# Designed miniproteins, single chains, continued (3): the designs that were tried, part 24

Each design is a single chain, and the fold is of that chain. pLDDT is the mean over its residues in the fold that is shown.

## One batch from the design tools (miniprotein)

Design m8797
Fold by ESMFold2-Fast:
Structure m8797 (fold): chain A 89 residues (1-89)
Amino acid sequence: SLADVRALLAEAREVIERARAFLEENAGRTDLRTRLGLIAHLLVLSYLRGELDRLIPQIEDPELRREAERVRAELDEVIAEIRAALAVP
């Protein structure tokens, strides 16, 4: 439903903000606990990105669809940042 899509977008924004906060608070850290935290955030972000990819074609409201596409783009950006952090030896 429209309400379910809006709720998913709100949750995605909260998860993005928490992931960005974790990246900022743990900048430069490569210890196991930090890496596990990054992996945990990556899994949640990847799940939400997959859900938006599935739902976007079903959104009939063009304004809500554009909003969902923007949130998906932000998810992709944060996922790339986490992957870059995990690639540091």
Scores: mean pLDDT 89

Design m8798
Fold by ESMFold2-Fast:
Structure m8798 (fold): chain A 65 residues (1-65)
Amino acid sequence: VLSEVSDLLRGIAVGIEHGVGVKLKEIDGKPVLVITAETDEELKKAEAAKREMEALGVDVEVVRK
């Protein structure tokens, strides 16, 4: 629905503001934002972005490379 799309766009904006790369993926038929972190500093930024995105009602997964 329109509200779900709005929440996803806000989540992507949060990722950009935190300087993390965000990808939209579908998991079990539901849209999920995925953040990839390669260093401990990037992981900390990714977790901060995840917390803010989840507060907006967006499902987020952090992947450590």
Scores: mean pLDDT 75

Design m8799
Fold by ESMFold2-Fast:
Structure m8799 (fold): chain A 70 residues (1-70)
Amino acid sequence: EEEKKRERTDKINQAAADAARALVDEWHARHGGRPLTPEERGQLNVDVAKTASDARKKVEAEIEAEEKKR
């Protein structure tokens, strides 16, 4: 069932991308829109990777819960 695989993959990828973008925007806003230091940049990269991973897992769990409701 290729359609379900596409839907799942698209939702997971979109959620990861949206979460990463939102985190980057939030981080820059917290720092007054100034350029980040190398240390802050390193921390942001770690946080982005974690946030993307967490978003993927969350969306997978949500899809599973939605399927269970049917």
Scores: mean pLDDT 77

Design m8800
Fold by ESMFold2-Fast:
Structure m8800 (fold): chain A 60 residues (1-60)
Amino acid sequence: DARHQTLVDLLLEAYQSRVPLSAAEAAALRAKLSTLSVDELELLLAKYAPARYAAFLATL
């Protein structure tokens, strides 16, 4: 699902902007986020990265 992948990417970018991650740490976080539903990812993005969530909504 393209929407699911976009939400995972936006959340990973939002986290990386606050916490520097190694390539291995970023891959582990991506894998973890990929287990979440679209609804769970949307709630997390809206709560922790509202500007990125607004950008996501603009693509719908």
Scores: mean pLDDT 79

Design m8801
Fold by ESMFold2-Fast:
Structure m8801 (fold): chain A 61 residues (1-61)
Amino acid sequence: SSEEEKIKKTLEDLEGHKAALEKKLEELKAKNAPQERIDELQKQIDTVEGIIEKLKAKLES
């Protein structure tokens, strides 16, 4: 269905976004960035991961 296809595309986009955020997190840690900035980016990653899990659950139905 077009609905399933849209969810799958959104999931691919979110997985890509999460990977980009994780790369930025690694770069910030390597550069010894302020802990506040590292924590903020980690919260963004956790939020994206939560959305990914919800979308995966919808595809299983």
Scores: mean pLDDT 86

Design m8802
Fold by ESMFold2-Fast:
Structure m8802 (fold): chain A 80 residues (1-80)
Amino acid sequence: SPEEEKKKEELLELIEIHKENLRILAEKLGEKGQEVYDEAKKKYDELKKNMDKLSIEEAVEELRKIDEEIGEKIEEIEKE
């Protein structure tokens, strides 16, 4: 549907924003930050690749899961 296509386009844009924000943050955190970014980039790219195969609810949940996993890793690095 046009509504579903629009929501998927918005999710693709959001993924790119999250990737760019993480890239900037990773530069400040050094080698460990770069490792987190490289892993996250693969997960975001896989989500983008599978976007047409997922429902909106599944895509939103997968993005949330990726963001939570990345957030935990960044928090652990910042604690060091």
Scores: mean pLDDT 85

Design m8803
Fold by ESMFold2-Fast:
Structure m8803 (fold): chain A 68 residues (1-68)
Amino acid sequence: SKADKMANAISLVLLEYKPNLSEEEKEAIAEAIQKYARAGDVDGAVAAIEAIVPLPEEAVAEIRAGAA
């Protein structure tokens, strides 16, 4: 599904750019993915994740490309 594609893209990018997330950050990110991926809201997902952990522009671009 489109939601699964978005969730997968976010997970892969975070493994590449943020391999050492805390359990609290992982939980908050999982909640953001569930909320915004189900809605198909890529902008909302990116904004929610960046509020938890800062992402370089390259990581944001990869999430957007993977969610397309």
Scores: mean pLDDT 82

Design m8804
Fold by ESMFold2-Fast:
Structure m8804 (fold): chain A 116 residues (1-116)
Amino acid sequence: ILKLLEEAKRLNEEAKRLVVEATEAGAISEEVGSLILMGLSVGDLALDRAKEAVEKGDYEEAAKILDGLIRTNQLIKDTVLKEGDTSHPYVQRFLAVLDEAIALLQKAKELAKEKL
């Protein structure tokens, strides 16, 4: 579980860089980019809380945090698909990174549930 959370945190940092690059390139509006960056920053805090819960053996709390984080990432993905230039390389790479992060978070959540 902890290794999956560390990898998800790495992907979250990559996603933040890609949102900044996409916004600077005009592939995502400044307003939408700011909202996504805010969501990703909240995601960093959620990942830290999930890691702390796992370290304490509180797998129920970890699973709840991860479920919320998966939902937030899905909402960010939907927003980018509607509002972003999906033909732009930075947007395509952002969506790929987000899909990878969602998959890792789903695996971490299932592993946390297995510990209950």
Scores: mean pLDDT 83

Design m8805
Fold by ESMFold2-Fast:
Structure m8805 (fold): chain A 74 residues (1-74)
Amino acid sequence: SEVEKLIEAAKRMMELLVAGMVAQGKTKEQIRAILEQFIRWLVEELRKLGYPEEEVKEVEKELTEYAEELVAKV
């Protein structure tokens, strides 16, 4: 689905953000904060574009869970 493709693309962006932050010597707490900011920005943009709230919540849930997995590996 379009939502599944969006989630996969966002996960790849989050992986790149983590790699860049690790290279800069950022802490786990700093990395978590930036990923949370990215997710908040993305869900608000989806709402502005008229995505159904159910789909927005699915994106938020999947990306929040993935952010914790990425932070755990740092």
Scores: mean pLDDT 89

Design m8806
Fold by ESMFold2-Fast:
Structure m8806 (fold): chain A 100 residues (1-100)
Amino acid sequence: LSPVQQELLKVYQEFAEVAERALRAGRLTEEELERMRELIKRMLELASQLLPQEKVDEIGKELEEELERAREHADDPRAVVESLVRAAHLVNEIVREVLS
């Protein structure tokens, strides 16, 4: 793997750990939300070196929409879980595209 791909996988692993904790709890704390945003921003920055910018921007927009949904519906465990599952799918798409 290239150094960029290696760094992306490391950031992805950190994201997966935060997301799994939130999914198991059925809630997302403000601190966990901020950490997820930080990790997503780093993943998109790394992905922009390997993928077309238009694709990175599209996935990034969808990810922010899902995180905002989780924040707005933080008192609804079902809505939080559904948004986090969709965010995880989008992050997995970035990883698959980068490793292809």
Scores: mean pLDDT 85

Design m8807
Fold by ESMFold2-Fast:
Structure m8807 (fold): chain A 76 residues (1-76)
Amino acid sequence: DKAVKNVYHRLKVLVENAKALGMKEGDVLLKDTLSNIAKKLKTSKASASKALRILEKEGLIEVEREGNTLIIRLKE
C-alpha cells in the first residue's frame, strides 16, 4: 500500500534524524493520540497504525499505550 509506504518512509526519516541529533534507545520520539499522530503525518489512522507496527517489528521503535495516548520510543 503506497500510503503505508509513504508514512513508513517519513517515520523512518524522523527516526534517523533523531539518532543523528543524539537521541538514544528509550528516548521519546512522539507522544500523542493515534488521531493526532495521523494528522501530523498527513495520513489516515489506519496507515499510521500500520506503518508504526512495521517499524516496531523492524526493531526501530517501541510503542507503548497509556489510555488513548501512544508513546513512541527509539529502540535501536
Scores: mean pLDDT 86

Design m8808
Fold by ESMFold2-Fast:
Structure m8808 (fold): chain A 72 residues (1-72)
Amino acid sequence: HMEEIKKRIEELIDRANALLRRHGDSITPEAVEAALLAMEAAILSKITDPEEQEKGVERLEERLDALEARAA
């Protein structure tokens, strides 16, 4: 389970960084939200409680899915 959560966190960071690259150096609301999501995902990697970590990952995945839909 821990390896599965690690992969999901890595995917979140990669997806958030991909959005940042798409928007370049512009300060758009989408770029700011993507940067914050990447930071929150990095913080989740340091949470030791597996249940809280999993819930956090699910919440960030939902937020990232919504952001990707808005940024498309």
Scores: mean pLDDT 78

Design m8809
Fold by ESMFold2-Fast:
Structure m8809 (fold): chain A 75 residues (1-75)
Amino acid sequence: SEADKKAAEAVKLLGEAARRILAGEMSESEVERIIDQVEKVAKELEAKGTESDIAAAEGLRKMAENLRGYLAGRS
């Protein structure tokens, strides 16, 4: 349940960052800070080592990578 809560919060942060950058409300630096925070959550989930935690971490890393790729495409 704690792992699920952390994963859900990280997904919410990524979704909020994506929406705010599209609206012009967030700088690239602010988005990168959120990506870093989400990647830290993914690392914590991986450290727990359950199959469910590892799957959640993989999903978070893919979402963070996609958002970072979007930012790189804008430069």
Scores: mean pLDDT 77

Design m8810
Fold by ESMFold2-Fast:
Structure m8810 (fold): chain A 69 residues (1-69)
Amino acid sequence: MEEEERKRREKEEVEAVKAFLAELEAELAASPDPEAAREARQKLLEGIVFSLKVRKAPQEAIELVEKAL
């Protein structure tokens, strides 16, 4: 019962990260300057990794962003 609630919260956080990464991919595809957009994406993802670590987010969420880097 407690485990089910914890699993649900972790899954929601992971899904939120996946949705965010999908949005970044769409922005890259729509960019008139793919090189600049790619560089901006890397800087943004690096900042997000640090923010997730600071707030003690689920390790799976952190790994997803690191893998996208």
Scores: mean pLDDT 77

Design m8811
Fold by ESMFold2-Fast:
Structure m8811 (fold): chain A 82 residues (1-82)
Amino acid sequence: LKLTPGRQKALNELKTDLEKLGFSEEQINELLALTLELFNVCPPNIIADTFYRLGLALAENPSFDTALAVLEKGLEDCKNEN
């Protein structure tokens, strides 16, 4: 699946931010895989809203479970919007 330059940049920035927060390589890879799924199935507004919520949530509680929950919620919101 071919990423746009903007989405590739967003993935690279997310990876860097997660590394700075002390996430393991396994956790980072799992979150990046979910982010790729979000990019593939969701409209741009849901992607933007999910990334905004992810940034806020991680600023308040930098945990893997928090990041996972936000990304999974974004995917569910996308499924509801079709």
Scores: mean pLDDT 79

Design m8812
Fold by ESMFold2-Fast:
Structure m8812 (fold): chain A 61 residues (1-61)
Amino acid sequence: SSEIEALVAEAIAKFGAGPRNLIAILTYVALNLSPELAAQLRPLSFAELAELVRRLEKKLA
């Protein structure tokens, strides 16, 4: 799977899935992502990042 899928899976394992844990999941991704992934995510708004995490949670469930 992609790097972001792995980081989201790790964050879900630590904090739990769902909207109450979204900030914790996004913070975990931000602290652990590669420079390459950071460059890909930089143009996205917070709302777009939140939507990406919600879609990945559904795929990983």
Scores: mean pLDDT 82

Design m8813
Fold by ESMFold2-Fast:
Structure m8813 (fold): chain A 56 residues (1-56)
Amino acid sequence: MEMKKEHVRDVARLALLQGKSDEEVYKLTLKAGKVLGLSEAEARKIFDEVKREHEA
């Protein structure tokens, strides 16, 4: 379970580092989470956490 969440976080971090918009990063995070069997709520939480870390 932990590895799947870390992969989704890495997808979100990489997209933010590439300068993608918040909307695009969110869509990519949802897609990655769905492929790995995470719920939309779990993927949303990961996106929110990664975005806050990136802005800090």
Scores: mean pLDDT 79

Design m8814
Fold by ESMFold2-Fast:
Structure m8814 (fold): chain A 95 residues (1-95)
Amino acid sequence: SMDDDLTIDMVSTLVRNAADALSRGQYGTARLLVTILKDILSEIFDPETVQRIQQIVDEMFDNLKKATTDEERQQYLDQGIRQIESIVRESLERK
């Protein structure tokens, strides 16, 4: 639905912006954006779904910090976003 697409776009945008801030060394901004994401997710989804998404975000950020090439960074970002979008879509369908 349109509301589901808006939710997915919002989550993806916040995650991409947090990852961009992290890549620029803007740790304060990245932390703020992750906090906003968690707060929004907590209003929309059950705690189990929020925890699953948070785990993927944490794993993605760890992988981004360890990446040595732009290609590796893009692959980790794309993989993380796809996993998050999948969970969000599945969770919205069950709501």
Scores: mean pLDDT 84

Design m8815
Fold by ESMFold2-Fast:
Structure m8815 (fold): chain A 59 residues (1-59)
Amino acid sequence: MQEEQDLAEMESLIERLRENAEKAKTEGKDDLAKYYESQIRDLERALENYRKMLEEKKK
């Protein structure tokens, strides 16, 4: 239940970070783009870990 809500929020945040990263790339702000890409990677990893935790708790 609330896990689905948390996943949706993380996915929404990733989407916004992707848009920010693309904007930074367009503006030639490579450091800022890398920062957003790092955040995206961390969140994607957190999503996979969260799914794994849900599977573990399920059984």
Scores: mean pLDDT 78

Design m8816
Fold by ESMFold2-Fast:
Structure m8816 (fold): chain A 93 residues (1-93)
Amino acid sequence: ELDREVEEGVLIIEAAVAKHYGDVELAQRAIKRAEELGLPRAVANAYDALGEAYKQRGDLEKAKEWYEKAIQTYREAGDEDGAKRVEEKLKEL
């Protein structure tokens, strides 16, 4: 449990860095690690990070696709607050 929480924390930080710098590669690596660890909320957060990275790079179509995936994944994980935050970002595209 503790090791899983630490790994999830690292993934959240990596996703935040990817969002801030528009780092598509870092966001993609965060997605892969979250999937390998079976952390659905971390997967959704990493999808959101990839969407924001594409938005910062001006690729609004890819940003929309990854935001939609993040919304679906948050809902499947039971995180309605996470889904709503990404829905607001999607509306602002």
Scores: mean pLDDT 82

Design m8817
Fold by ESMFold2-Fast:
Structure m8817 (fold): chain A 100 residues (1-100)
Amino acid sequence: FSDEELAKLSEEELAKVIKLISGEEPAVKATAERAKLAREAEIQLSLARMALALGDYELAAKLAKKAKELAEKAGVPKTAKEAEEVLKEALERAPEPVEL
């Protein structure tokens, strides 16, 4: 399989799994909400990392804290841990105390 076929198959299989789960409306709603929170947590984490790279430690800390809270609500421990690491680095590198 080409890398292009593998990427396409992964997206189609994910869509197929979501469609198979869609037979149970309450479970689908819970899964959709968690997926939304997980995606928002990843976006906030990416923004936090960008702020950290730009030297905006206060913004990085605030975004990382939000990403951690969203990841914890979504039940994504990996994203929550990564957000906590960014938060700690931002607070350690900040020249002034950051109010969260």
Scores: mean pLDDT 74

Design m8818
Fold by ESMFold2-Fast:
Structure m8818 (fold): chain A 87 residues (1-87)
Amino acid sequence: MLSPEQQRMLDQVVANVRDMLDAYNAGRLSAAAVLHLVRWMLEEAARILSPEALRVLADRVRAVVDERMTDAALRAALHGILDEVLA
């Protein structure tokens, strides 16, 4: 079971990823900006969160990407970042 602090941090990272994907879909962010910002946030999360929380984060971010990203190439690139940073 995650601590309340770890859960809050995890929920915030997931919310931030969702907001960035929504901004991309609205034309407010480029694909390059989304890839850069998502990588940066996941790298920051990997320094702070426990291994248990990182596993939950990886699953939740993957679900958000699959739900919101219809571009197959960008979805695959985001999956690659998850696998690279949160492996």
Scores: mean pLDDT 85

Design m8819
Fold by ESMFold2-Fast:
Parts: sequence; C-alpha cells; structure tokens
Structure m8819 (fold): chain A 88 residues (1-88)
Amino acid sequence: SRRQEVEALLERARQWVEEHVDDPRTRELALKALELIGEIADRVLAGEPVPDSLLDELQRLMDEVRRLDPRVADRLGDTFARVGEVVD
C-alpha cells in the first residue's frame, strides 16, 4: 500500500539520521521534520487538507537543519520528494 511505502521511506530516513548525524540538535530537528513529513503524507492519503501551519513548521525545521548541516537537509529533502511521489 502507499501508506506502507511512506512508512518504509520514513523509517529508512530515520535510521540514516540516527546512524550518520552525531550532533544532538541536528538529529532532534531532523527527526521532528520526518515526523511532520509523515503527518503531511497521512493527511494527503486520507484526502484531507494539509494545514498551512504544518507546512510552515516543516519549512522552518528544514531551514534550521540546512543552517546546521546541509547534507542532512538534502537527505530530508530527498525523502520529502520521494514521499510526495508515493502519495500522488
């Protein structure tokens, strides 16, 4: 199912962050961004509108992660894009 594909993508991204991100602040923000990506995907799959507040919070987290570690931000962005392809 599309939900299982989203869950697998997010789980792989979470494992990557836990294995490759040593800075606790960057790790916490990256994991929170993945949680929000999951919430957004769940709403799209349910045919529900995505609140602007969730998109704004995700953008804020992504911007902060990019300032701390652009490599981590790129990985999160790739995950978001792939999740978006699954839910389309």
Scores: mean pLDDT 89

Design m8820
Fold by ESMFold2-Fast:
Structure m8820 (fold): chain A 89 residues (1-89)
Amino acid sequence: MKEEIEKLLKGAEKYLEEMRRIYRELEELGAAPDVLERMRELLRRAEEYVEKMKENKDDLEKVKKYYEEVQGELLAAQLLLEQEKAKMA
């Protein structure tokens, strides 16, 4: 249980780092202000879910639920980056 929760937390922190990398890449691509604002929203939501995981570290079911939410925010961020790259190809 503790090892599983620790792995999920490490995974979520890596997802946040990837999302921050995506945000920087969008900035470097010159993405429109509305796209950058959308990415900031996704990052804020993901950070809130990671905080909830830390608050519920004794409840594996809640940690898993919030982990899935973080994965969803990362997927949305990846799709946003792919769409912006496609416009520049």
Scores: mean pLDDT 86

Design m8821
Fold by ESMFold2-Fast:
Structure m8821 (fold): chain A 76 residues (1-76)
Amino acid sequence: STLYNAQKELRNLAIEMVKEKKSSTEISELLRRKRDELLATTTDPETRRQIETVTAFVETMANLAQINEEVRKQML
């Protein structure tokens, strides 16, 4: 489904960016750009809201992963 593919793309993009050690700012910018691309081709209001919600959730998870890595570096 369109929603499933959008969720998968956003999740995979976030995972890749975390692996590449992108900053929180870069991750947020790239995820929001991908969100906007997905919204540009989505007309259903419910699906649009779900894409926005998923983007925010994925962004939060990616930012937490980055914070954990930085805290670990400071403790070593």
Scores: mean pLDDT 79

Design m8822
Fold by ESMFold2-Fast:
Structure m8822 (fold): chain A 91 residues (1-91)
Amino acid sequence: MEVSVTVIGKSGMILIALARMPTIEEAAKELEEGLKKLKGTEIEYVSGLSSGTPEDARKLLEELEKVLKEQGFEIEKSELEGNRGTIYIAK
């Protein structure tokens, strides 16, 4: 299974790009470390893509939401479409 995570800021700026992560847990860990380095940078949304099943995409979405909440971000909404989860951050 491969997992990709992209964190998008203002004006479509890519703040974090994680590609070819072997597990959901590894992707979540790398996201946590990347978010710590951003130090209050505005995030608009986070996109997660799994090469696995829709169930894997749901699990990925749940783990990314957990990391974002633990790093102090408030989630406005989350959407799941096939293998892609998108998490929109409240302003």
Scores: mean pLDDT 82

Design m8823
Fold by ESMFold2-Fast:
Structure m8823 (fold): chain A 82 residues (1-82)
Amino acid sequence: AGELSEEQALELNAAYLARLYNPEEYYPEAKELVEKAGVDLSKPTSVVLGELLEQAAAEEDPERKTELAKLATAVLVVANAE
């Protein structure tokens, strides 16, 4: 149960580990993903994350849903590394 919670929890756990143990190693990959996707990081991180996670919840394609969740994780990593 909880399609968004399942994928979101896995991605957020990865982001938490990266932030605590290897923020610099994950930052370049996260930064590239965020920039390639055209995410506006001048907005509050909570707003950006909320929008991406809502899009993931509404998405019917599992692959696209996972990509949106990964992008949300990348945004979190970039915001916490800066």
Scores: mean pLDDT 67

Design m8824
Fold by ESMFold2-Fast:
Structure m8824 (fold): chain A 81 residues (1-81)
Amino acid sequence: SLAEQLRAGLERAIRDLREAIEKMKEEKAKGDAIGYTGWALRAIGSAFQMRLLLQQARRAGIKLPAEAEARELMEEVGIPA
Protein backbone atom coordinates (compact mmCIF):
# COMPACT_ATOMS: atom_id res chain seq x y z
CA SER A 1 0.00 0.00 0.00
CA LEU A 2 1.00 3.66 -0.30
CA ALA A 3 1.12 3.90 3.51
CA GLU A 4 3.57 0.97 3.74
CA GLN A 5 5.76 2.43 0.97
CA LEU A 6 5.87 5.88 2.59
CA ARG A 7 6.63 4.40 6.04
CA ALA A 8 9.42 2.20 4.64
CA GLY A 9 10.80 5.11 2.62
CA LEU A 10 10.82 7.42 5.65
CA GLU A 11 12.50 4.78 7.86
CA ARG A 12 15.21 4.33 5.19
CA ALA A 13 15.70 8.10 4.81
CA ILE A 14 16.01 8.44 8.61
CA ARG A 15 18.71 5.72 8.68
CA ASP A 16 20.57 7.37 5.77
CA LEU A 17 20.44 10.79 7.44
CA ARG A 18 21.61 9.42 10.82
CA GLU A 19 24.55 7.71 9.08
CA ALA A 20 25.44 10.91 7.21
CA ILE A 21 25.33 13.00 10.43
CA GLU A 22 27.60 10.54 12.25
CA LYS A 23 30.02 10.41 9.29
CA MET A 24 30.10 14.23 9.21
CA LYS A 25 31.13 14.22 12.90
CA GLU A 26 33.85 11.61 12.21
CA GLU A 27 35.28 13.55 9.25
CA LYS A 28 35.18 16.83 11.20
CA ALA A 29 37.12 15.17 14.05
CA LYS A 30 39.74 13.99 11.51
CA GLY A 31 39.98 17.47 9.95
CA ASP A 32 38.90 16.09 6.54
CA ALA A 33 37.00 19.03 5.00
CA ILE A 34 36.42 17.19 1.69
CA GLY A 35 35.01 14.09 3.41
CA TYR A 36 32.86 16.31 5.65
CA THR A 37 31.43 18.19 2.64
CA GLY A 38 30.59 14.93 0.82
CA TRP A 39 28.63 13.59 3.80
CA ALA A 40 26.98 17.00 4.37
CA LEU A 41 25.63 16.94 0.79
CA ARG A 42 24.30 13.40 1.36
CA ALA A 43 22.65 14.55 4.61
CA ILE A 44 20.94 17.45 2.80
CA GLY A 45 19.72 15.05 0.08
CA SER A 46 18.28 12.63 2.65
CA ALA A 47 16.58 15.50 4.52
CA PHE A 48 14.91 16.75 1.32
CA GLN A 49 13.76 13.19 0.56
CA MET A 50 12.26 13.02 4.08
CA ARG A 51 10.49 16.35 3.51
CA LEU A 52 9.01 15.05 0.24
CA LEU A 53 7.79 11.83 1.92
CA LEU A 54 6.18 13.79 4.79
CA GLN A 55 4.44 16.10 2.27
CA GLN A 56 3.14 13.07 0.32
CA ALA A 57 1.85 11.47 3.54
CA ARG A 58 0.09 14.71 4.58
CA ARG A 59 -1.61 15.06 1.18
CA ALA A 60 -2.77 11.42 1.35
CA GLY A 61 -3.99 11.72 4.97
CA ILE A 62 -1.49 9.08 6.10
CA LYS A 63 0.02 9.34 9.60
CA LEU A 64 3.68 8.27 9.77
CA PRO A 65 4.86 7.15 13.27
CA ALA A 66 8.41 8.43 12.63
CA GLU A 67 7.34 11.98 11.59
CA ALA A 68 8.56 13.67 14.81
CA GLU A 69 11.96 11.92 14.62
CA ALA A 70 12.27 12.89 10.94
CA ARG A 71 11.52 16.56 11.69
CA GLU A 72 14.14 16.69 14.48
CA LEU A 73 16.80 15.16 12.20
CA MET A 74 15.97 17.58 9.35
CA GLU A 75 16.53 20.52 11.73
CA GLU A 76 20.01 19.16 12.60
CA VAL A 77 21.07 19.66 8.93
CA GLY A 78 19.37 23.06 8.59
CA ILE A 79 16.36 21.90 6.55
CA PRO A 80 13.08 23.25 8.02
CA ALA A 81 10.65 20.52 9.07
Scores: mean pLDDT 86

Design m8825
Fold by ESMFold2-Fast:
Structure m8825 (fold): chain A 86 residues (1-86)
Amino acid sequence: SSEMTGLALMARGAMLKLKKEGIEKLKKAGASDEEIKKFQQEIDKLIDDTVKKILDSKTVAEAQKIIEESIKKMLELIKKAVEEAK
């Protein structure tokens, strides 16, 4: 639906911003190019999977739960990658 498309676009935008911030944190922590590449691949897959799940959602409540769970997972991935780079 147009509503699910709007939610997917907003979620993608928010997650891409977190990806950019995560990459900046990794660079400051001294992460290697290989570590940054691995992080980018994991994050891009999570973003794509999240967008697909939102588009497949039948209700706004279902889409909101997917967004909340995906943002939480993304923040955990960023934290883990930064800690491993130190």
Scores: mean pLDDT 88

Design m8826
Fold by ESMFold2-Fast:
Structure m8826 (fold): chain A 63 residues (1-63)
Amino acid sequence: SVAAATAAVRTVIRQLMGEPADTPASAVLARHGVSRETLVDMVVALFPQISRAAAVAALDALE
């Protein structure tokens, strides 16, 4: 679900990137020099139950 994907994206932002979970995704990507595609790849790799499409939708919602 998009809700589960949103939680997964926030977990990656908080745990791997050291940012507050509510930080806008665009700001996190800019600060760390990471592309949107790389962040989606990290989410799918760590949470294989989350589809790539759901991760993309969650990332769009967190901008």
Scores: mean pLDDT 78

Design m8827
Fold by ESMFold2-Fast:
Order: C-alpha cells, then sequence, then structure tokens
Structure m8827 (fold): chain A 92 residues (1-92)
C-alpha cells in the first residue's frame, strides 16, 4: 500500500532537491525566495501535516546549507519559510 501521505512527503523531498540544485547554480536571495515560495505552495496543497513538517525540515536544511555557503540573506528567507511551515503544520 502506498499511502497518500508518502506521496506528498516524496513530492516535498523532490521540490527541495530541485531547489537545492538551482540554488547551487544561482545562489541569490531571489532564487532562495523562489525556493521558499515553491515549498510553501507545495505544503499548502498538502492534505497531511507530515508533508508540511517535511517541508519545514527541508527549508531548515536549505537555510543551514546557504549559511555554510556564506549566503546569509538566502538563509534568512528559508528560515522564515520554515517557521511559517511549522505553523501551517500545527493548523492541519
Amino acid sequence: MIPEVELEVAMVQLVAAVSRTVLSKNPTEETAREAAELLLRTAERAKFPEAVEKAAEEAERLARWLREQGNEEGAKVLEEAAERLRELAEEK
């Protein structure tokens, strides 16, 4: 049985992987904002809180990676997105 929740979690992971690849080639605040918006949109369409929590974890991971790369502004954008995602998970 492939639960719908597993599919939503997998979609979030794919979105995060694509976002990381794009950010590695174009590490700008604008690209970080686009990644944050994509993760938020994906989570907002999710039915299960587990997928939203996964989006928050992936946003936190991207933020940490951006700080390690010296992209402080991009990291801040993803950290703010992670906080919004965690609040969204509490609502549903």
Scores: mean pLDDT 83

Design m8828
Fold by ESMFold2-Fast:
Structure m8828 (fold): chain A 85 residues (1-85)
Amino acid sequence: KEHLLLYGRYLQKAGDAILAGDYEKAAEYLMEAFKHAGIALGASEKEAQEAADKARDFIYELAKAMTDADAQALRAAAAELIAEV
């Protein structure tokens, strides 16, 4: 329950950071969201952290590639997820 809530909150923060043009922060929040999603799906904290670390450069480029529309959609989806958890 807590890890799904944190997943949603970090996705919302990532969307906010993308809209602000802060792609380094957006990547950090996406990595935290990915870690918490992994734990919620049964991964250990170590496995989730190692997976996030390996994906760091990819997640940064993904954050830079997201449009304002993508960021708004991410924020909306995150808000719905938080409301349901």
Scores: mean pLDDT 80

Design m8829
Fold by ESMFold2-Fast:
Formats: structure tokens, C-alpha cells, sequence
Structure m8829 (fold): chain A 96 residues (1-96)
């Protein structure tokens, strides 16, 4: 699973097509929402925050992915981690 997440993140950072970006974000959000592995989820949400920092035009798509994780996970620790990531992404819009 970690290798799959790392591969998806590498693909995400190289991708320029908005449709393909949305597809990769959807895959990452599904992995995060279905995982009880805090390390894997942290890798995903941290990667999404860094992607939004590098590509501010993707902030709406990243927020959609993070909101999906938040709504779909039953794990309280993952919910809190995802809320932190959402606040970081919102902060990028305010500080621009």
C-alpha cells in the first residue's frame, strides 16, 4: 500500500491534465478513507497539501479530496489529521 501511495503521489506531481489530476486525487482519497494506517493517511494528506502549495489552481480539487476523506472515514484520528490538512490548504488561499 505505501508503494502504491508513493507511486500515485509521484504521478500527481508530474501530471498537468486536470482530468487526470482529479482521477489521481480520487484514488488517493479512497485509499485514505479506507485505511486505518495513520502513517499512510498522513503521507497522503501531507502530499495533497504540498501539491496545493505547488499548484494553487488545484486547491478546489484538493479540498474536494480532503472533504471526501473526512466524510468517509470512521477513524477519529484520521478525521483530525484531515481537518488539519484542510486548514493548511485554506491558509494557502488566505496568505495569497
Amino acid sequence: MKEEVEKLLEQLFKETDPEKIREILKKLSKIASSSDDIEIVKLIVDGLVEFAKKHPETIPLVKEALMFILKSTENKEIQLLTIGALLSVIGLEIDS
Scores: mean pLDDT 83

Design m8830
Fold by ESMFold2-Fast:
Order: structure tokens, then sequence, then C-alpha cells
Structure m8830 (fold): chain A 80 residues (1-80)
């Protein structure tokens, strides 16, 4: 279910924000919205998994942001 997959991304983002590892801004929200409209549930779950791995590893906030934006952009480009 795509809605469940998007919920998984939202849950990981909430945890990352609480830990100071994710800055929730308009650009990130827009990319998540765009990717959610074009990607499969499995592809969205892969984004949630990547986010969880980076948050669990205590990766620098800029590295998490760059990696997530890169993968979201790939999903959007793949749909074109």
Amino acid sequence: DKADAVGEVGEVITRGVQQGLILLNGDLLLKISEASGVASAEEIRDIARLLQELVDAKSPADVIYEKVMEELDKLIEKAK
C-alpha cells in the first residue's frame, strides 16, 4: 500500500527531526510529495529504509539531506 509506504517515510523523518539529524524544510517536503505521486510503494519503502539506515548510523545532517534528495530526484527522473 503506497499510503503505508509514505507513512513509513514520515515516521523516519519525525525521528530524524527529533534527533536533530533532519531539517524539515519546504524543498524536502515538495520532493517527497512529487516522488510519492510517481514512484511505486516498494521504491518509497526503499527511501524509508535509506533514511532509517542514515539516522541509525548518526550520519551528518548534510549527508542525510544530500543522499535523500538525490534518491528522490532519481525516482522523479525515472518517472519522466
Scores: mean pLDDT 81

Design m8831
Fold by ESMFold2-Fast:
Parts: structure tokens; sequence; C-alpha cells
Structure m8831 (fold): chain A 61 residues (1-61)
């Protein structure tokens, strides 16, 4: 299991349902990119977007 997935699972209960849904959608996109062997730069872009959504959601709470 990836560190990213563990971190997301940990923060999900602290997010609003809307932000949690967005994070889960981005996680699914990230996992698909990993499975398809997408370039590191593409995977990093999605990971950064996930981090920003999590940070904004936690700060808004």
Amino acid sequence: MSELQRLIDRVLPSLSPEDAARVLALLAQYQQLVAEGAPREERQAVAIQMQRVIEAGLEAA
C-alpha cells in the first residue's frame, strides 16, 4: 500500500463530504496513472493537486 493512500485515508474523516469526494477522485486518477506507467511528472502533478485540496479543506474546517 502506498504512503499517499495511507495519508489520504487518515485525513478523509476530517474533510467535508465534498472535499473528500474530490480527493478520492484525484486518488483514483493517480492510481490509474501509476498502473499505466505514466511519466513521473504527470503523477507528481496529480499528487500536488491532491495535497492542495487536502490542505485547503483542512484549513476551511
Scores: mean pLDDT 78

